# Designed miniproteins, single chains: the designs that were tried, part 109

Each design is a single chain, and the fold is of that chain. pLDDT is the mean over its residues in the fold that is shown.

## One batch from the design tools (miniprotein)

Design m3801
Fold by ESMFold2-Fast:
Structure m3801 (fold): chain A 84 residues (1-84)
Amino acid sequence: MREKIREAVELIIELFDQGVPADEIIKKVEETLDIPREAIEKLLKLIMALRLLGVGEREEIIELTVRAYEEGMSIKEVVDEVLE
């Protein structure tokens, strides 16, 4: 599962940076990696939040998003950690 989540995060970042709409990103990731839609939606929201906060390093976004998902962190908890 961990490897699939990391691949999902990498794919979401690639598609998001290309300007692909959220609905198309979710569909593409779901079809490619067989990950539940709810998990993909959470990952996408985390990535969008981190980009909005100015986290520019791809690897930092990947590590923060994967950790947040594995630890069951809310989007608010991740945002609060970045702002501290």
Scores: mean pLDDT 79

Design m3802
Fold by ESMFold2-Fast:
Structure m3802 (fold): chain A 80 residues (1-80)
Amino acid sequence: SMLEDTAETTILLVRQLLKLGQKELAVNIAETTVRAIADTALDPEEQNEVEKLLEQSRKMPADEAVERAVKILKEILEKV
């Protein structure tokens, strides 16, 4: 699916950005992609739960925040 392809490409991109030291950009792209896919695939209540998880991820180092966003993204795809 287009959502699955977008998610897979984004996961590869943000992990590469972390390796290049572009930590802030990696986190921003990961969070933006999670929100965009959640807006397309989930109802408003589920979107609110995703936003809470992203807020918890912001308390973590960038590499951990990116991997948390990747996990959320994979969990959204399991629902579609």
Scores: mean pLDDT 83

Design m3803
Fold by ESMFold2-Fast:
Structure m3803 (fold): chain A 66 residues (1-66)
Amino acid sequence: GPLSQAEVDDTVAAARALVDELEEKRKAGIFDPTLEVAAMLLASIADLGGRKDEAEEIRKRVREIS
């Protein structure tokens, strides 16, 4: 594939960090649809890299925030 295992690992870590930021922003009453789209895009990249369960976890967390 176009991504190495290390790049896929980094993508999962980045997606989780964005979801953590979304959760903190929502607690503060701040809406960031660009960050939501970015988190979902990284989840899709992780899914394509074979990290399906982690991608589904990230997508579920984003839906619970939305």
Scores: mean pLDDT 84

Design m3804
Fold by ESMFold2-Fast:
Structure m3804 (fold): chain A 80 residues (1-80)
Amino acid sequence: SASEAFAQAVALGLQGQQALAAGDVETAIRLYLEAARVALEAGFRRLAREFLLKAQELMDQHPVSPELAAELARLEAEVA
């Protein structure tokens, strides 16, 4: 359901914040991208954009794998 997808996206976002607080930037990025994907698949475009912005901010400050950069670009294209 949409309510379940919203709750899942929010839970993933909170896990991302916890990973970031623990210093695990890569895990935080992966969790924010997954939160954005779940939100976007459920039609929550604004919520997806918020998570993509969080991932982008971290990726601008830290070296990232081509895989993570490609996933961000793919999701940004879908939400546009």
Scores: mean pLDDT 90

Design m3805
Fold by ESMFold2-Fast:
Order: structure tokens, then sequence, then C-alpha cells
Structure m3805 (fold): chain A 94 residues (1-94)
């Protein structure tokens, strides 16, 4: 039964990591960036920006109840991804 508690905590940690990964990579994927570009961009953004992106993406996903809203969401996700790329490129140059 202590094994069940350890498994539950590990599942919570894995679930959080998977959600964070999904929220950060979704806008980059919609911007047409491959997996290597996504990793590089995320690695070159400050923690505060990553937290901001996760909150923005989570809010957008909760608002999408129609086909038209889904297309608007995709446009906003692409803009977030392009913003992330630009800021990461500026941080690499510094």
Amino acid sequence: DEEEKELEEKRKELGRELVDDFLLKTPLSEAGLDLEEQKKIIANLPKEKLEEVKERVAELLQRSNSKEALEEMRKELKEIGEEMKKEAEENIKK
C-alpha cells in the first residue's frame, strides 16, 4: 500500500511533466518547427516566459468549443510559437 502512494506521486509528477511539455511544444509545432528546433527554443527561454506561455496555451485550449474557434486558436498558437522563436534567437545572440 505504500507502493501505491509512491506510484501515485510518480504518476502526478509524470502527468505534470507531460502537460508542461504539451503546452510548450504545441505553439511551436503550430508554427511549423521540428522537434530539434522546439527543444532549442525551450532551452533558450527564461522560466518566467515558459510559465507565461503555458498559462496562455491552457487558456486558449479551454475556450475552443467550435470549429471556427479551433481555427482561431491555431492562429494564436502559431503567433505564440513565432514569439517564442524570436525571443530564443535574441537570447542566443546575447
Scores: mean pLDDT 78

Design m3806
Fold by ESMFold2-Fast:
Structure m3806 (fold): chain A 69 residues (1-69)
Amino acid sequence: MALVEEGKKHYELGKEAFAKGDYKAAAEHYAKAVAYYLQALKENPDDEEVKKNLKEAMKNLEEALSKLP
C-alpha cells in the first residue's frame, strides 16, 4: 500500500517538473516512481493498477531522459 502511494506521489512530482521544463527533476521523480512500483509488484505481482502505472512511469521517464543533454 505505502509503496504504491509513494510511487503515485513521485509520478505526480515528475509530471509537475516536466511541465516546468525541469527534465532532470522529472526523470529523477519518474525513476523513483518506477522503483516504488517495481517493489510493489514484487510484493503483489497481480496488481493490475500498479502494472499500468509502471508502464506509464517508464514511458514518461524515457521521454524526460530524451530531453536531457
Scores: mean pLDDT 86

Design m3807
Fold by ESMFold2-Fast:
Structure m3807 (fold): chain A 106 residues (1-106)
Amino acid sequence: SMEEMLERLRENARRAAREARELIRKMREGTPEEAYELIPQAVLALASLGVSLIGAAVLKLSSEKEGDKETAERAQKELDEISRVLNELGKELEEIRKKTLEELKK
């Protein structure tokens, strides 16, 4: 069902956000060399969160077309939350990436 798809998407988004936060934390606490090695993994975690954002938008549109207002409203709330978290973590990753690259130039 669309409800079950929304729940799976929500769980996937929460997992991707936790992974991204943990990777950013390790980058912040580690050496510049260690942080550099984690950049591709952190980018992939954010990409997974971005896929969940697209999925939430599609589920919202599908639920609206089927007249399922409750699922559409839940999908909208999920879309808003994923968007907020993606913007927050994307900014944090960019700041840590820039700092890491500057430290490696020394």
Scores: mean pLDDT 88

Design m3808
Fold by ESMFold2-Fast:
Structure m3808 (fold): chain A 67 residues (1-67)
Amino acid sequence: VEELEELVKAGVDEKTALQRFLQRLPGVPAGVKPEDVYIDGKLVKSLEEFKELYKPGAKIEVIPRLA
């Protein structure tokens, strides 16, 4: 969460900041897109939702779909 806030403070847009943060997480595939991310079975649509859903013990799932 802290790293994500630092990216936003540095002028990186929210979608790009979220994508870069996700790529640093262990077990996340290379090339993940924010729109393909689910936390505890919920699709993440914004940076705010990611911050609220991403807690210690939360399950992160990446489902690559173009639809």
Scores: mean pLDDT 64

Design m3809
Fold by ESMFold2-Fast:
Structure m3809 (fold): chain A 85 residues (1-85)
Amino acid sequence: MAKELAEELERLKRRVVESLERAAAATDDPAVRELAEEAKRRAEEGLDEAIALAKAGKVEEARRTAERTAAELEPVVKEIGEALR
């Protein structure tokens, strides 16, 4: 259902943004902080688009947009995680 998907995506967005904000706060390296800030912007843009699609009833397009956003962020999140060790 479109409302449930929108709520799920809003929770996912909050979790992803909080994780990236913690990563930015955990580093003294400006390059790693910049990567975390860029990843946060990409996550917000992609998930906001997915949320808007879900609210419009475009459930399959919303899921596809969220999956694409996750796939684009996965290598960046891995790089940030390795840099924080």
Scores: mean pLDDT 83

Design m3810
Fold by ESMFold2-Fast:
Structure m3810 (fold): chain A 83 residues (1-83)
Amino acid sequence: SEDSILESMLKSVEKGELMTLASLGVLRISAAVYARLGDKEGLEKKLNVLKKLYNEKASKLSPKVQKELQEEIDWIEEVLKKV
């Protein structure tokens, strides 16, 4: 589940491990599915989770992972305007 992926990502950051781009890719694919289904609640939940991760842990992430995470947040916000 995405909650499980996020928990794994947060634990990795707390241990000084880098978040994987694969985890961000899974979150992006899931958000795209919610968008196609018109599941605004699901999209909003994902957005809140990603914003919390960025605000609390961004300084512990590599610049590339920070950029990918911000791009994902921006993409979900744009999709939410259409759902």
Scores: mean pLDDT 66

Design m3811
Fold by ESMFold2-Fast:
Formats: structure tokens, C-alpha cells, sequence
Structure m3811 (fold): chain A 60 residues (1-60)
């Protein structure tokens, strides 16, 4: 649910590498479904955004 998506978004945000961030972002999208807030958090600064975005597309 939304809480799961938020938790994974936080993990993606705190991730040390874009690879790890993409993994958590994908999980957040998978379990959160329509939680757009998770997407904004992972892409806020654009740091992990590229890898996270790819994982999200794969999760869809």
C-alpha cells in the first residue's frame, strides 16, 4: 500500500548508489501502484532519477 511505497521511496532516497535507488523505487511502484508521491521523492534532485525511472517503467 501507500506506506510500503513511502518506505521504499525513503530507502531509494537514502540509497548510496543509483542501482540500489532504482531497486527500491521499483518496489515502491510495484506495491504502491498509484502513489505518485513516491515518484517525486526518488526524482526530487534528479540524482537517482534516471535509474529509478527505468526501474519504475520495468515494474509497470
Amino acid sequence: GSEEARRYARLARAAETPEEAARYAGLGQKFGGGDEEAGRKTGLEGGPSGAASAAWNAAL
Scores: mean pLDDT 60

Design m3812
Fold by ESMFold2-Fast:
Structure m3812 (fold): chain A 98 residues (1-98)
Amino acid sequence: SAKERLLKLVEEAARLASPEKAEKMREYVRKALEDPEKGPEYGYELGKITGELGEENEEAAKKASEAINALGEYDFDVGLSAYVGLISQSAKNVADKK
């Protein structure tokens, strides 16, 4: 199922990330699944963390991006919000290099 793939991919990304980011990823995924009304907000924060991982660990970022795809299959609005968060953080990463 999409939910099972999401949880597996988040754990794979978390194992490759720093302890701080691993904890935040697990928390935002849990909150997104538990609170449908705030799901998009938590998805956005997960996306931002995924974008931050792109500068720190390419494999962790890849697994987190695959998790966002699975999240979108489970809940389209939450996954879309996570993708927006990822794009927003990626744009900030580029701007910070100028």
Scores: mean pLDDT 85

Design m3813
Fold by ESMFold2-Fast:
Structure m3813 (fold): chain A 80 residues (1-80)
Amino acid sequence: MLSDEELRKRIKELKERVEAILKDESLSRREKAQKLLEIGTEGAKLLIEANKNPNTSEELIKEGLELLKEVSRELQRVLA
């Protein structure tokens, strides 16, 4: 079962991956969009798994949702 500490760690890792993709000047806008979508999918699966545990911190669920919103905003910016 996913612990709050593991959830926080995995959210942090996903945030770092988003920043790395956005800073990578070798990637085309399309490649950045594909990689951001992959992170969004992984983040959504992580939150679904976390939500199966009723004892999961609501603050961590909120932080994960904010990450998904950020990925959505960056994806829209890249595809604009």
Scores: mean pLDDT 84

Design m3814
Fold by ESMFold2-Fast:
Structure m3814 (fold): chain A 74 residues (1-74)
Amino acid sequence: MEEAVREASQLFDKGLTEDGLSPEEAKKLATQKLIDAGIPEEKAQQIGDLLEQAANAPSVEEALKYVQQLQDLI
């Protein structure tokens, strides 16, 4: 699970930084990657939501709160 989440996070970051995707579009790709890796849909959506919230956070401190929640989930 941790490796699948790390790969999904890398795909999310690539989507935002290299592929020109919005956080919402990058979340969709990351969520699908997690589902394809065998993560239950509900948990994959929760992880995707946390990645999107971290990317949209107005401060580093708020982004770190979502990252912490993501780490606690895996």
Scores: mean pLDDT 76

Design m3815
Fold by ESMFold2-Fast:
Structure m3815 (fold): chain A 69 residues (1-69)
Amino acid sequence: MGLSIDELIDGGNSVPGLKMERVDDKTVLIRSSDPVSLGMAHGTLGNLLLPQGITIETEAVPNKNGLPP
């Protein structure tokens, strides 16, 4: 199927409270203020990207007040 890594990252960046960044051809970084959102994004994208040999990293940002509405 024809979705590129860049298109997947753009889709992830459309999720409220979630930031995705392509670090390298084989590495994607996910940031969020909510560790639960990080875990859900990691699990979902792991099923899509790990079979392609792409590593997913997660990073909590210093904002614990919950996700935007």
Scores: mean pLDDT 70

Design m3816
Fold by ESMFold2-Fast:
Structure m3816 (fold): chain A 77 residues (1-77)
Amino acid sequence: SGITDLGQQLSDLTRRMADLEQADIPDDVRAQQLAQLDRERARIRQEMYDILLDMERRGEMTDSQRLVLQSFQRQSY
């Protein structure tokens, strides 16, 4: 459930960032708010990555969770 909850939070943050990019607000305010949301996204991604690595080491990873781990690893290239 932890991974699912973090995945939902990540999706919600991604949607909020997309909505914010289309918002009729000053560019400096938009940039500041996007930077804040991007930092929150980075924290959630790090937590998910640590959990997924632990699950992989224990051989407890589902196919769906393995795809998520692979998506994080692709972004490191």
Scores: mean pLDDT 80

Design m3817
Fold by ESMFold2-Fast:
Structure m3817 (fold): chain A 97 residues (1-97)
Amino acid sequence: MLEEEMAPEEVQRRVQRLVLEAMRIAEEVAPELPEEARQRVVSLLTAAAIWASAGDARGAAELLREALEILREAGVPEEALERLERIVEELEEIARE
């Protein structure tokens, strides 16, 4: 069905792994966040994980993009922002297919 790309199960697993890695990065920086920002990021990441479980890379990418903007405004380290940006870009590439 994926015209010699990845099998559907592999795509779903990849999307889930990317969202789980994003959640891990967010947990690493969570202690540095204001409570309101932390709660918003957790809500967005939880929703992204649900969409990832459904194989929706586009939905997951949009929610992670919103979380990334909240983290950027909160002033988290550039290293964490770059790692999250990379994950969002990879999800957006999957969503283009």
Scores: mean pLDDT 81

Design m3818
Fold by ESMFold2-Fast:
Structure m3818 (fold): chain A 74 residues (1-74)
Amino acid sequence: AYSSEKGIELGRRGVEEAARGRERLAQGDATSGTAGLLRGIGDGYSGYLSGLKNNDEEAKKAGAEGIEAAGGKA
């Protein structure tokens, strides 16, 4: 499993990927936009699960923010 530090990094990466996906959707690139949102959800969930395993509230929060930014629910 990833460390708590890596979990926080993954959650933040999820937010960034979700933002890029939303930007591409706004530009009419549905394929790249959807792929970006799916990466955002994946990275967010990885960070969230790392936080759960390590009982790290910061990693859980960062992961949840990544999931929510991509339109998912934690």
Scores: mean pLDDT 75

Design m3819
Fold by ESMFold2-Fast:
Structure m3819 (fold): chain A 88 residues (1-88)
Amino acid sequence: STDEAVKDLTIKASKRAISLVKEGKLEEAIEVLEEAIKTLKSLYKDLSNKDLGKELIKLFEEAIEALKAGDAEKAIELLEKAHELAEK
């Protein structure tokens, strides 16, 4: 289903972005999250759980802003929250 695809994408993107942040590869982490947001937005119309979709997009957008500000700890917290929501 589209909802399962959104959850799988969120889990994979959040894990990859967290790994890149821990390696100090902040620009690569931002690119991963921007690609994920683009895909999430394209899938949004077909989502059964639109509230989850909105929250996941918001968490990734806030994580990008944290990374741009150099706040790696906040970015990881936001990405971990997105991961937890996607596993439900």
Scores: mean pLDDT 89

Design m3820
Fold by ESMFold2-Fast:
Structure m3820 (fold): chain A 98 residues (1-98)
Amino acid sequence: MEFEEAKKLAEEIKNRTITREEAEKRFGPEMVELAKVLAMLEEYAEMRGVPEEEIERRLREYFERFKRGEATVRELYEELQRELLEEYGLPESLMAPL
């Protein structure tokens, strides 16, 4: 899967324009879980007023790390949760369900 496909899937998940069943059928369950992490990262960064260029850079970094086998979806999710707690003091309960 290419980064552009992952970014599109994340946007469709964020906007609730695709069902979980359809997404898993097209891309597989692991890629859907990755796309959910990317969607959370994008939504959070937008809420913080991060520039679009910086958001795209961070999304690409997460995707490339996963693709290279340098991080699992779970590790990326845990890293995002830690960043939300440590950098901004947000509890996990404030993260939007996807």
Scores: mean pLDDT 74

Design m3821
Fold by ESMFold2-Fast:
Structure m3821 (fold): chain A 87 residues (1-87)
Amino acid sequence: MGDEMLAEMETHLPLAREKLDEFVARTWGGRVVDLQVIPVGIRNGLITVRAVVETPDGRFLMVAELTWDGELITVNGEPAVSSRPLP
């Protein structure tokens, strides 16, 4: 049921948070100050999260997809590794 999925998501959130903090720091020089799971976005080893990002220019909302082991797949509907890492 959805409750079981949410409980399992809570187990993986710390790793997802760590990966998002790393991405945000490198991309915008900011930090993640709030992180929420979007239950309807959960699919076979993928997590959809909503995050509030704080930067020197202010705060903005970010939606991201990650794997259960915290690999970042998309940010705001775009590939997280869009610049130079891999094709």
Scores: mean pLDDT 65

Design m3822
Fold by ESMFold2-Fast:
Structure m3822 (fold): chain A 94 residues (1-94)
Amino acid sequence: SAMEEERRRRLQEQAEFDTILNNPEVVREKAKKNGLSDEEIEKLYELATRARELYRQGKFDAAREVVQLLKKAIENKDTSYIEEAERIIKEAES
């Protein structure tokens, strides 16, 4: 059913999110595999580490949105997602 597919997708997204927050190094590995530059890899790792800190502070929605943007940046090799992730982090840290 559509509800079972939606539940499965949510569980998979949560598992991926938990993996990145528990080990931000996974972001470096994925970015390197997808051929991003060393500067982009380090920036993505920095943002993943800051998303983890937001999560620890109870800012769960901001942390989830950032992780989704980092995944899109890696998949699409599009730096605009990195810029948007940084914007969300700065707003949440203020």
Scores: mean pLDDT 83

Design m3823
Fold by ESMFold2-Fast:
Structure m3823 (fold): chain A 65 residues (1-65)
Amino acid sequence: MVEPEFLEVEVAPGEDWAEVLKRAAGISEVRFAPGVDPAALPPGRYRVAYVKEGDVLTVLGYERA
């Protein structure tokens, strides 16, 4: 079973958080698990649960830090 990793990121006003994750994790592609809405995040600091496979990061969930 793939164990989730965690990453804290800060989303600025008007910033796409998928691009924030690409920069923070050094990856080229971000995917979102079913039920995770990438467009709904207001600005702020988040703790993101993810799995990384090569250059692909899949977001499993997030919480406000």
Scores: mean pLDDT 75

Design m3824
Fold by ESMFold2-Fast:
Structure m3824 (fold): chain A 74 residues (1-74)
Amino acid sequence: MEERAQRRLDAARQAILEAAKEAGVNLTSIRVEVEDGRLTVTVTFADDNTDEQVTAFSRLAGERIRAALAELDA
């Protein structure tokens, strides 16, 4: 795997984990893929998450991923 692709995967995964911790959500799986420069993130939520927690997580994860990728692309 290319170094750049691996760093993007690691940055996105880290951002997702930090967002999950901040929002208090429990994730059962995280899949982060980079294909042709496109980042795809798939997460599976545990049954004990509230709609409020999921909404907060989605916003935080999106913001943190964008920030992390922008820094790597600088």
Scores: mean pLDDT 78

Design m3825
Fold by ESMFold2-Fast:
Structure m3825 (fold): chain A 63 residues (1-63)
Amino acid sequence: GPRYRVTVVGDRPGLLSDGSTLPPGTVVEASSYRTLSDGEVLATLVDGSRALFDPRDVSIEEL
């Protein structure tokens, strides 16, 4: 399936559904992502966890 490199490029962390965070500078892989109606980016990581980002704080590249 598709793979995406997700980089936290801004000063705000990504928020995981379990309440933990992906700090600035983190690089992870996602199997999918989508933009929500409020403009936030929701990525499903390769481990199945979900991370929420402000679109200004995240860079996503298809691998």
Scores: mean pLDDT 86

Design m3826
Fold by ESMFold2-Fast:
Structure m3826 (fold): chain A 94 residues (1-94)
Amino acid sequence: MSIKEKALKLAEEIKKLFFEAFPDDEEGQKEVEERLKEIKEIEDPLQAAVAATRLGIEVASKAVEANVPEEVLKKLKELTEELYRVLEEAKRKR
């Protein structure tokens, strides 16, 4: 799987968790979907990994602030850690 494919897959999982944690936040859901579209349009794997990692950090921050259930927060932390690994891999290949 390419760096861009890994970043996109992780960003899609973050979107699913966001929709699960914030089912009534239509504006937030739309913003996350727009962020995913932006990541898909980024040709540079490093820039795609950066964008996906930023999305993960933003969603995790909102989840902490909103006191989201611990199980959802754990999944978000795990996905964000995987995004950091993908970002490191992208930096090494540059």
Scores: mean pLDDT 83

Design m3827
Fold by ESMFold2-Fast:
Structure m3827 (fold): chain A 71 residues (1-71)
Amino acid sequence: DARENGLLLYEAGKKYFEQGRYEAAAKSFEAAADLLREDRPLYAQTLLNAAEAYEKLGDFEAAARYRELAA
């Protein structure tokens, strides 16, 4: 189930972010977003979480792209 797998990746991303593992968090949120595309509120929120992870990595261009996709 894509939605179930997407939620597991989203929760993994949150845990990586809490641990300061921002690259792992960003990749987990990106994978989660691909699986959560049909759930628009979760999709948008996951993209915003990916943007925040990229900002922590200093990748402001990636962060801006994900914020624009979430809008």
Scores: mean pLDDT 89

Design m3828
Fold by ESMFold2-Fast:
Structure m3828 (fold): chain A 70 residues (1-70)
Amino acid sequence: SEKAERYLELGKKYFEEGKYDQALIYYGMAIAEDPDYAEAWRLAGEVYEKMGRTDSAAELRAKADALDPA
C-alpha cells in the first residue's frame, strides 16, 4: 500500500500540472498495487471528467463508491 500511496501522489502531481495522461498512468499503477484503493479509482474518474469522457468517469466513480460507500 505504501507503493500505491506513492503512485497516487505522483498522479496528483501530474493532475495539478494538467498532465492528465500521466496522472492516469500513475493512478492506474496505484490501482494495480491496491485494487481496493477507492481514492485512486475516484481520482482517475475525476481525470476522465476533466477530459470530457463522462462515461469512463462514471464507471470509475461507481467502482470507487462500491469500494468506499461511506
Scores: mean pLDDT 85

Design m3829
Fold by ESMFold2-Fast:
Structure m3829 (fold): chain A 113 residues (1-113)
Amino acid sequence: SQRELAERLVRLARERRDLRLSLLGASPEEVARIRARIDALNAEIRRLLRQLTDPDLLVEALGEVMGVDPSVLREEIERAKKDPGHRELFFGEVQAITGFDDESVEIIIEKLE
């Protein structure tokens, strides 16, 4: 279901964040293992984003990952549609806060605009 995809997206985004933090103080062998897991999570996040067709659930999932109310994200998305400068700033902040790669953010932009 679309809700299961959204819930899984939130869980994988949180796992990825925790893995990135675990790179601090890791041995070279641990770094290689952690990076491989992050790469696998990035691929799965992109797959989930492509399959998530419900924009309401996408906004809800992004809100949970970013720690922002979905209503605030909806307002920012509508503003981004009218202001190219705000669009660049908003999606830049989405990338910075989520830690998602360029391809993942591009999928989000396509889904929301």
Scores: mean pLDDT 88

Design m3830
Fold by ESMFold2-Fast:
Structure m3830 (fold): chain A 121 residues (1-121)
Amino acid sequence: SMLEELLKKLLEEARRKGEALSEEGRAQVAAFRAIARDGSPEAAARAAADLSAWNEQLTQDAINQGQLAADVARVALETQARELRDVILELLRDPRGADAAGHAFDALGSSIRGASRLSSS
């Protein structure tokens, strides 16, 4: 039916948008990981703050745009949280990475809070 075809197209577009946002989130986590490993503590703190600000903006935009946008953004934030968890575990293998791991925990907290806010529908 026409309704079934329209629904299929809407779900496929939502999936593609979710994949693109998840890939952007992964790229931002990869950039943070590089700064956390090789940069100054100040650079790592700023990168974590920038990532947290991006997560807050994504969450707020999704709330304003409606349920489908909220579902897409939630998946992207959950993907980012998994990637940040892996970064934290990697940083904690080196005692010198403890401060950077702390900043990664702050960024992880922002992704979890965003995903949680988007799950309350």
Scores: mean pLDDT 82

Design m3831
Fold by ESMFold2-Fast:
Structure m3831 (fold): chain A 74 residues (1-74)
Amino acid sequence: DAGDALVASVRAAAKNSIELAKKDPEKGEEIKKEFEKLMKDGIEAAAKLSPETAERVRKVGEEGLKELEKVLEE
């Protein structure tokens, strides 16, 4: 399912961004901006499939962004 693949891709990108931010906190803002761009691109791609898929990608992306922001604040 293309929708499940998009959700999985955004979730994997969030995990990778969080791990990278933990290893290189000095690049945290750049990592955050790259993830925000990937999340927006993922939401746009998901919206072409269905509104439900776009909502799933948005929720996963926002959860990942919130966790990434917490890592950057610590």
Scores: mean pLDDT 82

Design m3832
Fold by ESMFold2-Fast:
Structure m3832 (fold): chain A 73 residues (1-73)
Amino acid sequence: SPMTELDRAMLALLSPAELRDEAVAALRATLDRDPSQAGAALAALESYLKQETDPARAAVLRELIAYARSLLA
């Protein structure tokens, strides 16, 4: 499957903690500019959370899921 901008942001979450915060902020900013992507982002984030073995990365995925859900209200 082709790598999306969301997939690239997700891979950035595997970086050191300080770079993960920037990746989270960048994804949130992207969704703020285009809330129509929130549904696709939510589906991808929930799929990735199911496969996530690192508890720190799981925590940031949950934060991003909550943010995406807030845009779908």
Scores: mean pLDDT 75

Design m3833
Fold by ESMFold2-Fast:
Structure m3833 (fold): chain A 60 residues (1-60)
Amino acid sequence: ADLTEAQRVQILNEASAEVVKGLAAKDAARVRQAFETMKEAAPEHSEALDALEERYLARL
């Protein structure tokens, strides 16, 4: 990934906020989009993020 550390942190923080908002709104598409953004910023954590995404979506 060709991102600076500051850019990666900002993207992850913004995507985390989008997950929280999507969960509050019961908006599965918003939650999925936020996790996709997180996986693009931190591909080394893709498996863990996929597992979390499925757990969150199952509770909607």
Scores: mean pLDDT 82

Design m3834
Fold by ESMFold2-Fast:
Structure m3834 (fold): chain A 100 residues (1-100)
Amino acid sequence: SLEELFEEALETLRELAKQLPADVSRQVLSLIETAERSKDPEHRVLALYTALLLVEDTAAQHELSAEARELLERARRLVEEAGNLYMKSLGLPPMRVLPR
């Protein structure tokens, strides 16, 4: 379900934040708190994507541990799936058509 994906994504991002530089970790945790406080699925998805983008930017500038890379890959999958389910819940078509 969307709620289960949100909860798993938030938990994964919290664990990932422990492996990040203190300034980035603080920003990620703030975005997680924003997502948890909001009951609006749009605001929750936006906060998750913003947190993921911040971590991706950090990973591009700094070498991450193997554990942090695994958590980032898991977070990416969970955030993308949550976003896809949110779009589906709005009755919107998929953002990409299947290749012919």
Scores: mean pLDDT 78

Design m3835
Fold by ESMFold2-Fast:
Structure m3835 (fold): chain A 59 residues (1-59)
Amino acid sequence: MATARAEAADGRAGATGAGAGALSYGGFWQHEGNVAIATAPTAEAAERAARAGALASSG
């Protein structure tokens, strides 16, 4: 499995299942969390998903 990150303004920084990634960087400052994290079977797919999520959330 691969995990990628990209800028996002949707509060997704604390909602991912990659490697039990329920960690603290999204816990106390969600509003500063402008990172989308995506998990996919390949690094390329994960990066595309993360970037798409960031752009969609920016809407």
Scores: mean pLDDT 48

